# Designs tried in a protein design run: designed miniproteins, single chains. Part 52

Each design is a single chain, and the fold is of that chain. pLDDT is the mean over its residues in the fold that is shown.

## One batch from the design tools (miniprotein)

Design m1912
Fold by ESMFold2-Fast:
Structure m1912 (fold): chain A 73 residues (1-73)
Amino acid sequence: MEKEELEKKYKEAELKAQFWEGVAALNEGMAKVMEKKGDKEGAELMRKMAEEARKKAEEYRKKAEELRKKIEE
């Protein structure tokens, strides 16, 4: 695989990880707002969405790390 192709995939994985990290933070913030308003069910749903987003972010971070190692070989 060309170095340019690896670098492109690495950048894409990093951007996707950052995106899902942002989604997780947003959903955690929304959960706190919903909890303060007495919407416990909505808060629980947003926390589950945040957990799912964190999992996706971690998967993309692992992908980026694998690609980084291939670039630096």
Scores: mean pLDDT 84

Design m1913
Fold by ESMFold2-Fast:
Structure m1913 (fold): chain A 61 residues (1-61)
Amino acid sequence: SPEELAKRLVEEYGFDEALRIVEAILRQEPLPDDVRYVHPELASLTPEEKEAVLEALRKLR
């Protein structure tokens, strides 16, 4: 789920880095190779799922 993915990214990278990753996905910017390799699911998210992950991250603050 978007909430689980948001928590996972915060656990692995910290809040600020997780936010940058999600913002890069929303802007259609290339992700770092290490992030893309560990989280291939990020490339397959729908626009609605991307927004839901961003919202979940904002709620974790």
Scores: mean pLDDT 74

Design m1914
Fold by ESMFold2-Fast:
Structure m1914 (fold): chain A 62 residues (1-62)
Amino acid sequence: LSPAQREFQALTDRVYDAVDARDVEGLEALLAEARARFTDPRYQAALDELEAEARARVAAAA
């Protein structure tokens, strides 16, 4: 994996850790960081999907 792909994967892992911890504040901060860091259109589609899945999982756990 390229450095950028490894960084994106690490951020994705951190997002799911926040979901599993039910840390909504941490999740919001990570999603904001991801949007600021990964501005490429390809990453935007992946981030849209990640955000939707993360929010759905947090809502289901509440």
Scores: mean pLDDT 80

Design m1915
Fold by ESMFold2-Fast:
Structure m1915 (fold): chain A 103 residues (1-103)
Amino acid sequence: MEEEALAEYEELRQKFADEVIKNINDMEKVKEILKEYIEFAESLRDKLSPEQKAEVDRDIKLAKEYLETGNKEALDEVYARLGVPAGVINKVGKELEEELRKR
C-alpha cells in the first residue's frame, strides 16, 4: 500500500518536473503546474508512512510559499526536490540575467 502510493508519487513528481522544465520561462504556466502538483501530493499523502508524509508536507509547504509570496528561493528548492537538473536551473538563471542586462 505505502509502496504503491510512493511509486505513484514518484511518477507524478517526474511528470511535474518534465512539465516545469518544458515551461520554465513561463511563470504563469509554472504556477498552474505547481497548483496541480500540490493537489495530487495532498491526495496521496494520507497513503504514505509518517516519514514519507513529512517529506511530502515539506514539498507542499514550499510550493505554497512560492505561490503566496513569490519567494524565488522556495521555487529553487521546489525545482531541486522535484528532480529538475541543476544544469537546467543554472542555465535558466544565466539566460534571465542576460535579458535583465538588456532591460
Scores: mean pLDDT 72

Design m1917
Fold by ESMFold2-Fast:
Structure m1917 (fold): chain A 60 residues (1-60)
Amino acid sequence: LSPAARQARADLDAVIEAMEAYNKELKENPEEREKLTGKQLWSRIADRMAEAVAARRAAA
């Protein structure tokens, strides 16, 4: 794989790991999910994905 393709896969893996961790947190605290609107939930997911990619790239 080219370095660019390798980086893209690493970014995707970081996103998947972050989403799994967040989903587990919501599963353990279902009341927290109840307090979020659909828009707020998607906004938080988007922020976590963006942070995971940024952190991965900073660590590389």
Scores: mean pLDDT 76

Design m1918
Fold by ESMFold2-Fast:
Structure m1918 (fold): chain A 78 residues (1-78)
Amino acid sequence: SAEDAVMELVGEMREPVYKISQIKDEEERKKALEEFEKKLKEKLEEILKKYPDSEVAKELVEKLRKVVEEEKKIILEK
């Protein structure tokens, strides 16, 4: 289901996000986060295209998008 797809994606995000947070070099961490965010955004769009009528999927995708934006702001702040 759409909910399962979003939840699976959230689970898949945990390890990459943790690994990115462990990168000591700020520039490398920023680049890794940007690449991750780009790929995640594409996956979220695919979920919305597959499940346009899933209210839960839309809400979960919106929540994930906001989380990604906040993390990106923290890493990319200047």
Scores: mean pLDDT 74

Design m1919
Fold by ESMFold2-Fast:
Structure m1919 (fold): chain A 84 residues (1-84)
Amino acid sequence: SELEEEFEKLLEEYEKLKKEAEEAFKKGDYEKAIELYEKAIEILEKLIELARELGDEERLLELEIELGIVRIQLGVAKLILSKL
């Protein structure tokens, strides 16, 4: 389906942004990590809406949990940067 194709494409974009954000964070590039986490969250929110349209309750729950985790990671990066 068109929605499944869109979901797979956005999931790939999300995973790439998340990995880049985590790498930036590990290197101490907190400003870059913040920008990448914010972009990843935008894609993740689109994935959540697509999961709702697909009626996939399991995927929806997994994505909502993931959103919570990534928001915490973003918050930690912002907190560290605020102390530099």
Scores: mean pLDDT 90

Design m1920
Fold by ESMFold2-Fast:
Formats: structure tokens, sequence, C-alpha cells
Structure m1920 (fold): chain A 68 residues (1-68)
């Protein structure tokens, strides 16, 4: 599955934009295996202005989808 396809799925599941979902994927990859979805979600929320709860959910789905 491409990163664009993963982003579309995250967007559909969490209600964030595709652009926010792509950023969640990028951040999850940068943090790597064992990454804390709360830490990634805080950074994502700070960069995009989406709610912390939605950002954490997007981060968690990105980690799962990437197998991290």
Amino acid sequence: MSEEEIAERISGLTGVSRETALLAIDLAKRYGPGADPIEIGKELSKRTGVSLQKAISAAAYAIIALGL
C-alpha cells in the first residue's frame, strides 16, 4: 500500500485531512519503531492545529499501518 493510500485510510478513520495524515506518516517514520503515539500526536497537533485527541488517533493509526 502506498503512503497516499495509507493517508486516505487515516483521513477516513480519524476525520483529519489527507495532508495531516501524510504528516502523521512522516512523523511516525521519523520517530521509528516503539514511537509513542501521544508524543507524535502532540507534535502533529502543534504543527497542524488539529485537536490533540484527533492528532493522537492519526498518529496511532499511522504507527499501526506502517507496522512500527
Scores: mean pLDDT 83

Design m1921
Fold by ESMFold2-Fast:
Structure m1921 (fold): chain A 56 residues (1-56)
Amino acid sequence: GYYDELGKKYNIPVGIVGMFRELVKTFSDEEVQDLINTLTGGYKKLLEELLKERKE
């Protein structure tokens, strides 16, 4: 599914993708953006795409 492909795209384990999905559901857009600003590489890009999906 979309999340499995997203994990493959950024080389992130599906369990970590699941954790980030729950994080995005739990926190506000501002709180998620603050977390994005502290991350780098694939983790940053994963959170950015998950936040974008929530806003759509």
Scores: mean pLDDT 80

Design m1922
Fold by ESMFold2-Fast:
Structure m1922 (fold): chain A 81 residues (1-81)
Amino acid sequence: SIEEDINFLREKAKELGLPDELIDALIRTAKEIAKNMSEEERKEFVQTLLEELERIARDLAKASSPEQRKVLIKRYLDSLR
């Protein structure tokens, strides 16, 4: 179900260390996109999002300072609107 897929992505984002604000924005966007998808399209979308979450986590982990990390988080939030 969509709820199970969303819960899976939320838990993975938490495990990867993403801040709650970014997780909430990502999940909100994912729900809006996924609500009209077929089951097959949703499975592919979930896999793509998981890869994107891992990429974001690596970017945040490579930040040289807390200030740089905050700038990266804001950039991701701004991209999600």
Scores: mean pLDDT 82

Design m1923
Fold by ESMFold2-Fast:
Structure m1923 (fold): chain A 57 residues (1-57)
Amino acid sequence: SKKVREAAERARRAVEEALERARSLGIEPDREATFEDSIRREAERAGLPPEEVRRAA
């Protein structure tokens, strides 16, 4: 659905922004944990199962 695609896009952008911020601060982030956290947050925000958002991302 459109909501799933939009949630996946927001999750992907959130990861990219978080990774760039960490890099600018000289921190090496846990990319896998950051991705999973972003999927979970955006799925919860949209009222969708995390599995659906992860599959679309």
Scores: mean pLDDT 80

Design m1924
Fold by ESMFold2-Fast:
Structure m1924 (fold): chain A 66 residues (1-66)
Amino acid sequence: AEELYKKGLKAKEEGDNESAIKYFSEAAHEASFEGDVKLSLKSMSEALELQGRTKLSEAAREQAEK
């Protein structure tokens, strides 16, 4: 999950938003399977932000910061 999150960050840095969304979505799913709620919420937040779902992204970030 961490590796997928890292790949998402790199894709985002390179301006490849499509790949970044894909990696962050995969990271969120993987982290959820591993019980890593914080990583799952962070990854989902990043994907939602890139999709333009800013309000939902903010809610996910607030939960991750707990």
Scores: mean pLDDT 75

Design m1925
Fold by ESMFold2-Fast:
Structure m1925 (fold): chain A 110 residues (1-110)
Amino acid sequence: LLQLARDLAETAIYYAEQLYRATNVETQKKLVENLKKAVDGLLAALDRLSPEEQRELMPLIDRLIDTVEKAIKRHEELAKKTGSKEHEEIAQELRDIYDRLRAAKARLEA
């Protein structure tokens, strides 16, 4: 289970990193969907880990949060620059993911 959570965190980081490199909206939408699935799996796995195992994953969770925050800023800039509703929707979906990750981290640190 710890290895599954680690793999899901690394997969989520990969998709978030690809999101701020991608220039094609269709690719960006697929990456958001894949990121959401990886985060859903990660959060489910985290709830089943011991406190010690959760602490081992904290650096990856922090890196994921930071990477998602960068992706949000990029898509907000693209939305503002282009007037694109699609980039607004992507930024909003990323904010929802970010909020869920921050809430999960707060629970683990409690």
Scores: mean pLDDT 84

Design m1926
Fold by ESMFold2-Fast:
Structure m1926 (fold): chain A 86 residues (1-86)
Amino acid sequence: SSKELYELLEELVEAGASAEEILEKTLPLTKSEAERYFVLAFVYALAGDWEKAREYAKKSAEIMAKKAGVEKEKLEESLKEFEKSL
């Protein structure tokens, strides 16, 4: 489940796992393309590759927005505000 994926991500980060180890352990638990892109975005962010992290985060968010019926414009605005809060 998505809950198991997020709990494992938190556990691995707290344990100081490498980006590669996080990817290897979490990718098999992903149930959707959106979850796979989310994991990739998270792993690239930990590795300091912010360009790839942003690309995968946008891909994940776009898939989730389509399923939720959220307009692209509103999603892009929300992503900008999220980045500003980091």
Scores: mean pLDDT 75

Design m1927
Fold by ESMFold2-Fast:
Structure m1927 (fold): chain A 110 residues (1-110)
Amino acid sequence: MERLRELVEEARRLAREAVERIRRFAAEHPDDLAKNREEGEREGRELAERIIRKAEELGASPEEIREAAQEALRLLGRAAAEEESDAAKVGLSGAMAALRREIERYLEEL
C-alpha cells in the first residue's frame, strides 16, 4: 500500500508537469496540430519511462504499475476535457496514447 501510494503520487506529479509542457508547446504552435501530436507523444513516452523507473526503484507489481498509469491517464484526460485549444487537446491525446502503448509494452515484456 505505501509503495503503491508513493508510485501513484509520483505518476500524478509527472503527469501535471507533462500537462504544463504540452500547454506551453501548444501556445507556441497553436495551428500546427501534427507538431502538437508529435510533442504530446514524446511527452507520453517520457512519462511512461519515468513511471517505470520509479516502479522498478520501488519494486512495484504489474498491478501497481497499471494503477499508477491509470491515475496519470485520468489527469491527462481531465486536462484534455478542460482545454479550449485544439492544439493542446491533440497534444494531450497524443501523450495519453503513447503512455498507454509504452506501459502495455513494458508489462508484456515482464
Scores: mean pLDDT 89

Design m1928
Fold by ESMFold2-Fast:
Structure m1928 (fold): chain A 84 residues (1-84)
Amino acid sequence: MPKIKKIVVRGKGKRATLEVEAEGLTGEAAAKIIKKILEEEGFKVLKVEIVDEEHAVIEVESKLSAEEIAEILKKKGYEVELET
């Protein structure tokens, strides 16, 4: 089944980067799904970079920590790895 396989969240001051790995869908499609969730939760998405067919990187500006972003995504049912 098409799914978002893993998201790696890294904190950088008031910014965080999310590395999205997709399975059975494109990294671009997976990034659009995650971007919508982040924007609905009140995060400002600054950049989306398509790395390859199954990988994308999302940069967000947030007053929340990388840990709080990771917990939000985990509550949405995604597999999330936090790199602090």
Scores: mean pLDDT 80

Design m1929
Fold by ESMFold2-Fast:
Structure m1929 (fold): chain A 66 residues (1-66)
Amino acid sequence: RPSDEEIDAAVYILAAATHLVAARNAGDFETAKKAQEYLDKAVQYYENGDFRKAIEYAKKAIEVAK
């Protein structure tokens, strides 16, 4: 079973992806590009099992895409 931290990381990554898609659909390509850079780092940390760093970078993607 995934850890609670792993589940939290997945939820934050999904939220970040949702905000990125919304920015891209709105034509805010500069914001979308910056959010994508943070999201890519979040996914990389998630794949490496570093769920704390995955959450940190997913939160940065969300903050940029707001």
Scores: mean pLDDT 84

Design m1930
Fold by ESMFold2-Fast:
Structure m1930 (fold): chain A 63 residues (1-63)
Amino acid sequence: MDLSDLPVVQEIKNARSLEEAKKVLETLKKNYEKYKDKFSPETRKVMEDALKEAEKIVKEMEK
């Protein structure tokens, strides 16, 4: 599973404002926390990579 398989990652890249990007990031983090125990190890790795990518995008917007 690639980051491209996660629509929420694409949505954060297309966010129109910093506030929108932060909201998407918060949603991604909540979903990961809620479902991490139900994910396979492979899926968890993809989600962790998605979280890192999302945080990077938000930090770039905060500059």
Scores: mean pLDDT 71

Design m1931
Fold by ESMFold2-Fast:
Structure m1931 (fold): chain A 76 residues (1-76)
Amino acid sequence: MKEAEEVAKKLEEELEELRERREEIIAELGEAGEEVLRVLEEALKKALEAAKAGDVEKAHEIAGEAQREAARLYAA
């Protein structure tokens, strides 16, 4: 369970950082920034739930898929 606890803590820190940087990200990315933030926040929350349940692999899969989707939205 140590790895799952470490992943959960890191995801919580990433979620907090994302919230703190919201205004900067929107200023940099514009309208795309709001959708990227929504996708990343939702995915980080789901990944955090998986990590807290001890499923580190699922947490990584959710985070990876969200990063790919965010990149797609930014490129649109």
Scores: mean pLDDT 76

Design m1932
Fold by ESMFold2-Fast:
Structure m1932 (fold): chain A 56 residues (1-56)
Amino acid sequence: GDAEAARLEAEAKRAAALGDYATAAQLFRQSANLSSDPARAEEYRAAADNAEKLAA
């Protein structure tokens, strides 16, 4: 649900702050899957894509 998506977003941001972009990408993807708002899900997917580029 949306509360779980927000919690995973917080974990993703923490992972990114520590330089763990691979974990951040996975957590953002999970946030997208759990979001009930299509626009918010799209934002999470964009964040995941960006994190994956930084992990490479």
Scores: mean pLDDT 85

Design m1933
Fold by ESMFold2-Fast:
Structure m1933 (fold): chain A 77 residues (1-77)
Amino acid sequence: EKEKLKKEILKKIGEILALIGDIIELEKEIEKIEKELKDDPELREKKIAELKKKIEELEKKLEELEKELKELEEKLK
């Protein structure tokens, strides 16, 4: 029972780390757009807004996975 819970926790940690990686990549893309589109503020703002929306979606998924992880950790106590 405890061993199965530990495996599920490790799987959730892996999923969380993958989402954090995706968020970091999107944040890096925003930095690149800010640097490359200095002369086109309208296009820059639109592209950054789209990327921020993607980050918000991933952050919501991250919060759900963190909640699931806490529930699994509580079962190990």
Scores: mean pLDDT 83

Design m1934
Fold by ESMFold2-Fast:
Structure m1934 (fold): chain A 63 residues (1-63)
Amino acid sequence: GFIGAAKYEDGTYAGGATLDDGTSVSARAPTKEEAIEKAREEAQKLGGEVKDVPSTGPPPAPL
């Protein structure tokens, strides 16, 4: 799976996650961390697992 976040024009963040079956989910939050967490929760609610996160390297760009 994949998880990340991008910054919206209004200063909020959109988190996104892709499950192993190719299903994608997204969520919005006022911070990048919250957006990622919400996207992760949405993915888990669909019965999918998001165990693969980019835990190495720099954090995702704030765009």
Scores: mean pLDDT 66

Design m1936
Fold by ESMFold2-Fast:
Parts: C-alpha cells; sequence; structure tokens
Structure m1936 (fold): chain A 80 residues (1-80)
C-alpha cells in the first residue's frame, strides 16, 4: 500500500500532467497562456520531481521532468 506521501505525489503529478496537456492544447490553437501561470506550473512540477526523488519514485520524477521541459518550451515559443 503506498504511503500518504506517495499518494499525494501521484495526485500532484497527475495535476501537472493535466496542466501540461491544457498548455499544449492552448498553444496548438494559437492561444497564449499567461507567463505567470506557466511559471507557477513549472515550479509545481519541480516540487513534484524533488518529492518523487526523495521518496524513491524515479519514474514519477522522470515524468515530472518531462512536464517541466514541455512547459519551458511552450513558454519560450509564446515569446516569439
Amino acid sequence: VPSEEELEVDIELALVIIRTTIAKLAYSRGKKIPKEEIDRWIEEAKRVAERSKALGLDDNAAEAQEVIETLEKIRKEQEK
């Protein structure tokens, strides 16, 4: 049975994945997401990555890292 902390990290990871999906959809439709919002999502994903790593959830940490990279790319593309 996963610990309460492991369940919390799984939920947080799911939420940052959902936000990344929304960001990708908005970007593909030519809609601009506020930079402050993307920056907050990146910070949330970084916290998920750090917590996942601390708990030994390497796969969760890797997924959170992909979320960070995707959001950073969208942020850069929106500045063009």
Scores: mean pLDDT 80

Design m1937
Fold by ESMFold2-Fast:
Structure m1937 (fold): chain A 55 residues (1-55)
Amino acid sequence: MKWTAEQVREFIARTLGRELSDEEVAKLIAHADRDGDGTLDEAELRVLREALGLP
C-alpha cells in the first residue's frame, strides 16, 4: 500500500499521539521516499518510524 503525505501525517498523529507540522512531515517523507514519487510504501514507512525514534 502506498501512503500519501496526508495519510502519513494521520499515521504519525495516531501512532505518536501528537500532530507534526507540515514541515516535519515533508522532511520525513523526503527522507523515507526512496521511490521518489511522493508516496511511501510499508518499507519506506518503516524508515520514517526509525527517523522518529520508534522501534
Scores: mean pLDDT 72

Design m1938
Fold by ESMFold2-Fast:
Structure m1938 (fold): chain A 60 residues (1-60)
Amino acid sequence: SEDEEAARRSLAQAERALAAGDAAAGMTGFHEAKVLAERAGNEELARRAEELGRQAWALS
């Protein structure tokens, strides 16, 4: 679905931001990915985004 592809794109962008040391951009991107994944009904992707978002928050 469009929401699932958007979730994957947001997740990839957030992972790149976090790898570059931008925890704030990472947190925003992981939250967006979670919302999109939940809308798409992809619970596994939503849980992954939430997990990575917690890691980004811990680095803030």
Scores: mean pLDDT 86

Design m1939
Fold by ESMFold2-Fast:
Structure m1939 (fold): chain A 64 residues (1-64)
Amino acid sequence: SEKERLARANIRFSAAMEAARKDPILQRELDRIIREGPDAEASTPYAKAAREGLRAIQEELEKK
């Protein structure tokens, strides 16, 4: 289900945001990912999770 995939992406992205709340380095990475979009460079696990979440959401919206 596309709706379930979107929900999972949102959960992963939320987890990345939660981690960023207590770590300024992760916050910087998250800000960059949001600004650059789903093709942004991501080298940390949290940045990759945030990018994947954003990408999955964008793909579902674009596909629809």
Scores: mean pLDDT 71

Design m1940
Fold by ESMFold2-Fast:
Structure m1940 (fold): chain A 70 residues (1-70)
Amino acid sequence: MEAGLAGDPAHVDALIAALSDPDPAVRRDAAIALGRIGDPRAIEPLERALSDPSPEVRFVARAALAAIRR
């Protein structure tokens, strides 16, 4: 059953949406979680987060992309 936290499409979609949150702390936490899940669906949203105005969000998005593409 796809109700597991890791790899749940609804959970991944919610985290991708959180990358567009006005709070940089929310965007940072979403990028970290997406990197830990490793779903390739997050690659394009995380690449956009590399251009985020927050240095913290850019840093964790880069780390998340490295984790997914490993």
Scores: mean pLDDT 78

Design m1941
Fold by ESMFold2-Fast:
Structure m1941 (fold): chain A 67 residues (1-67)
Amino acid sequence: SVEDAIAEAIRAAADAARASGAATATATVEVRGPEEEKKVYVVTATVTLGADGRATVEVKIEEKAEE
């Protein structure tokens, strides 16, 4: 689902930021939409780690044809 893809992208971006020691990291996950529509949703999450230890999360969802 798109919700699962959002969660996966956020987790991947957060893991990437922590592993690299970067203040910000981005991850992209693709998920198939309904079979009848033949659409793929591209979910991009950007995680920014603040100096106070707080994280800011931005999510972008784009639609593309499955073909």
Scores: mean pLDDT 75

Design m1942
Fold by ESMFold2-Fast:
Structure m1942 (fold): chain A 77 residues (1-77)
Amino acid sequence: MLEELEREAEELLERVRRLAEEGRIEEAERVAEEGLRRLRERLLYELRAGSGVLELVERLEEELRRILEEARERAEE
């Protein structure tokens, strides 16, 4: 379970990065928010699997925020 959550987090991060790089900020934000929401909901019920996953979610949230903020600045328009 934990490894699958970690893979999903990495995949989410990569997808958001790609969308942001393409200037698709709106889609990047939607994907990030939806992915984070799903991951957090799953972790809320799967927290018994390990406290370490909580740190993974926190890091994911921070990285996603950075990517989106940087993308917004770049897109500017």
Scores: mean pLDDT 74

Design m1943
Fold by ESMFold2-Fast:
Structure m1943 (fold): chain A 96 residues (1-96)
Amino acid sequence: GAMAQRRAELERRIAEIEARIDKTYPDVEEGMLWVAELDGKSEEEIEALRRRFQEARASPDPYGAMAELADEMGLPLVAETFRGYQAELDRLRAEL
């Protein structure tokens, strides 16, 4: 019925966003770590940031957690982009 079709559509859209996370997250992590290196962060500070990225990705809200880390690093456009992805994911999950 129509409800079963709507559920399947929502599940497909959620899977597409999750696939986007898997593709985008490593590239953004690498870029943000590179910015930290340019900012003169030590190897110990870079390693601590790498652990924080791993924790963010493993969280229940990986996009929201990445946005908070981006805000802390002074990268507002990255933070805004990831908040947008989290809001889209939350909206789709709420419709399930």
Scores: mean pLDDT 81

Design m1945
Fold by ESMFold2-Fast:
Structure m1945 (fold): chain A 93 residues (1-93)
Amino acid sequence: GAAAARGGAEGGRLGAEAAARGPGAASGAAGALGAIGATLDGALAGGIDFKDLNAGGRAGLEGGVRAGLLAADGDAAGGVAAGEAGAAAGAAG
């Protein structure tokens, strides 16, 4: 429910923040792991399985992980955009 969507939104935001720190493997890992952790925390708080995330939770997780992957590949600007899009989707529910 709402907790999973909030976790996804937080995951997208953390991915964007990590990408904003600059390109590289460390920023990429921080963004991806932050997105996974925040989304998992939201799912656990909501009493749901991680795989049963609602659309907003999934979009936030996907955006945050993509932000990390883009930052690791050297695309910090694309990573920020992906993370922000994920955070917005998660916030919308």
Scores: mean pLDDT 75

Design m1946
Fold by ESMFold2-Fast:
Structure m1946 (fold): chain A 68 residues (1-68)
Amino acid sequence: APSAEERKAALVAAIRAAARRHGVPEAETDRWIAAAVQFLDENGADPAVAAALLALLERELTELSRAR
């Protein structure tokens, strides 16, 4: 299984890739990453929490894309 650090890196990479596809400014993307990393750290870097955050991000960005 991936380590907590690998899981955190995967979440950060997914947020950056999704934000770039949707034209989100770098400063805003960095704020999202900081918030997500803080939330994950506050929850003990739980793999289930990391997976849920990734799934939620993908769903929200898909919904926003459809609304445009």
Scores: mean pLDDT 73

Design m1947
Fold by ESMFold2-Fast:
Structure m1947 (fold): chain A 104 residues (1-104)
Amino acid sequence: MEAEGEAEVESGQTALIGELDVPAGRVKVTAEVEFDKPVRGAAVNLVDEQGRAVANAVSPEPGKGKLTAEGEADLPAGRYRVELAVESEDGQPVKAKVKVRVEP
């Protein structure tokens, strides 16, 4: 399952990228994110219908403008929101292109 989107994200805020229908079980979340400027960090969250972040793909290291983040979770079947969180190095808004893949 894949979602792709573009967003402008205020530093320390989240933006909705898309939605995914995820089957029940163990999943790997991979996110590729391209930014228009250097960022301190980024996280891609899968958010359930109750508004809980249930899986995170997190970049542990500062990126120059392109980051790959990975995470794993055991999830119930459902529709999940894909949200991007960004911390910029300069505190200014960041434009991002995001590709998220969820694999069993």
Scores: mean pLDDT 77

Design m1948
Fold by ESMFold2-Fast:
Structure m1948 (fold): chain A 63 residues (1-63)
Amino acid sequence: SPLDVVLAKLGELYKNLDSMSVEEIEKRSEEILREARELGLPQEVLEDLQSGLDYLINQRKKR
């Protein structure tokens, strides 16, 4: 399903998080969100995804 594609990409992002720069995480997050929109995921899912990715980026910047 479209959701499974997005979740697989999120899993890869989380798996590689500690080896990635903030800039790489931001770029990857943008790509995941773009693909989720293109796949037609519901607005509430897109909003939750955006919120989660923003939180993750901010936590990485805080270190």
Scores: mean pLDDT 82

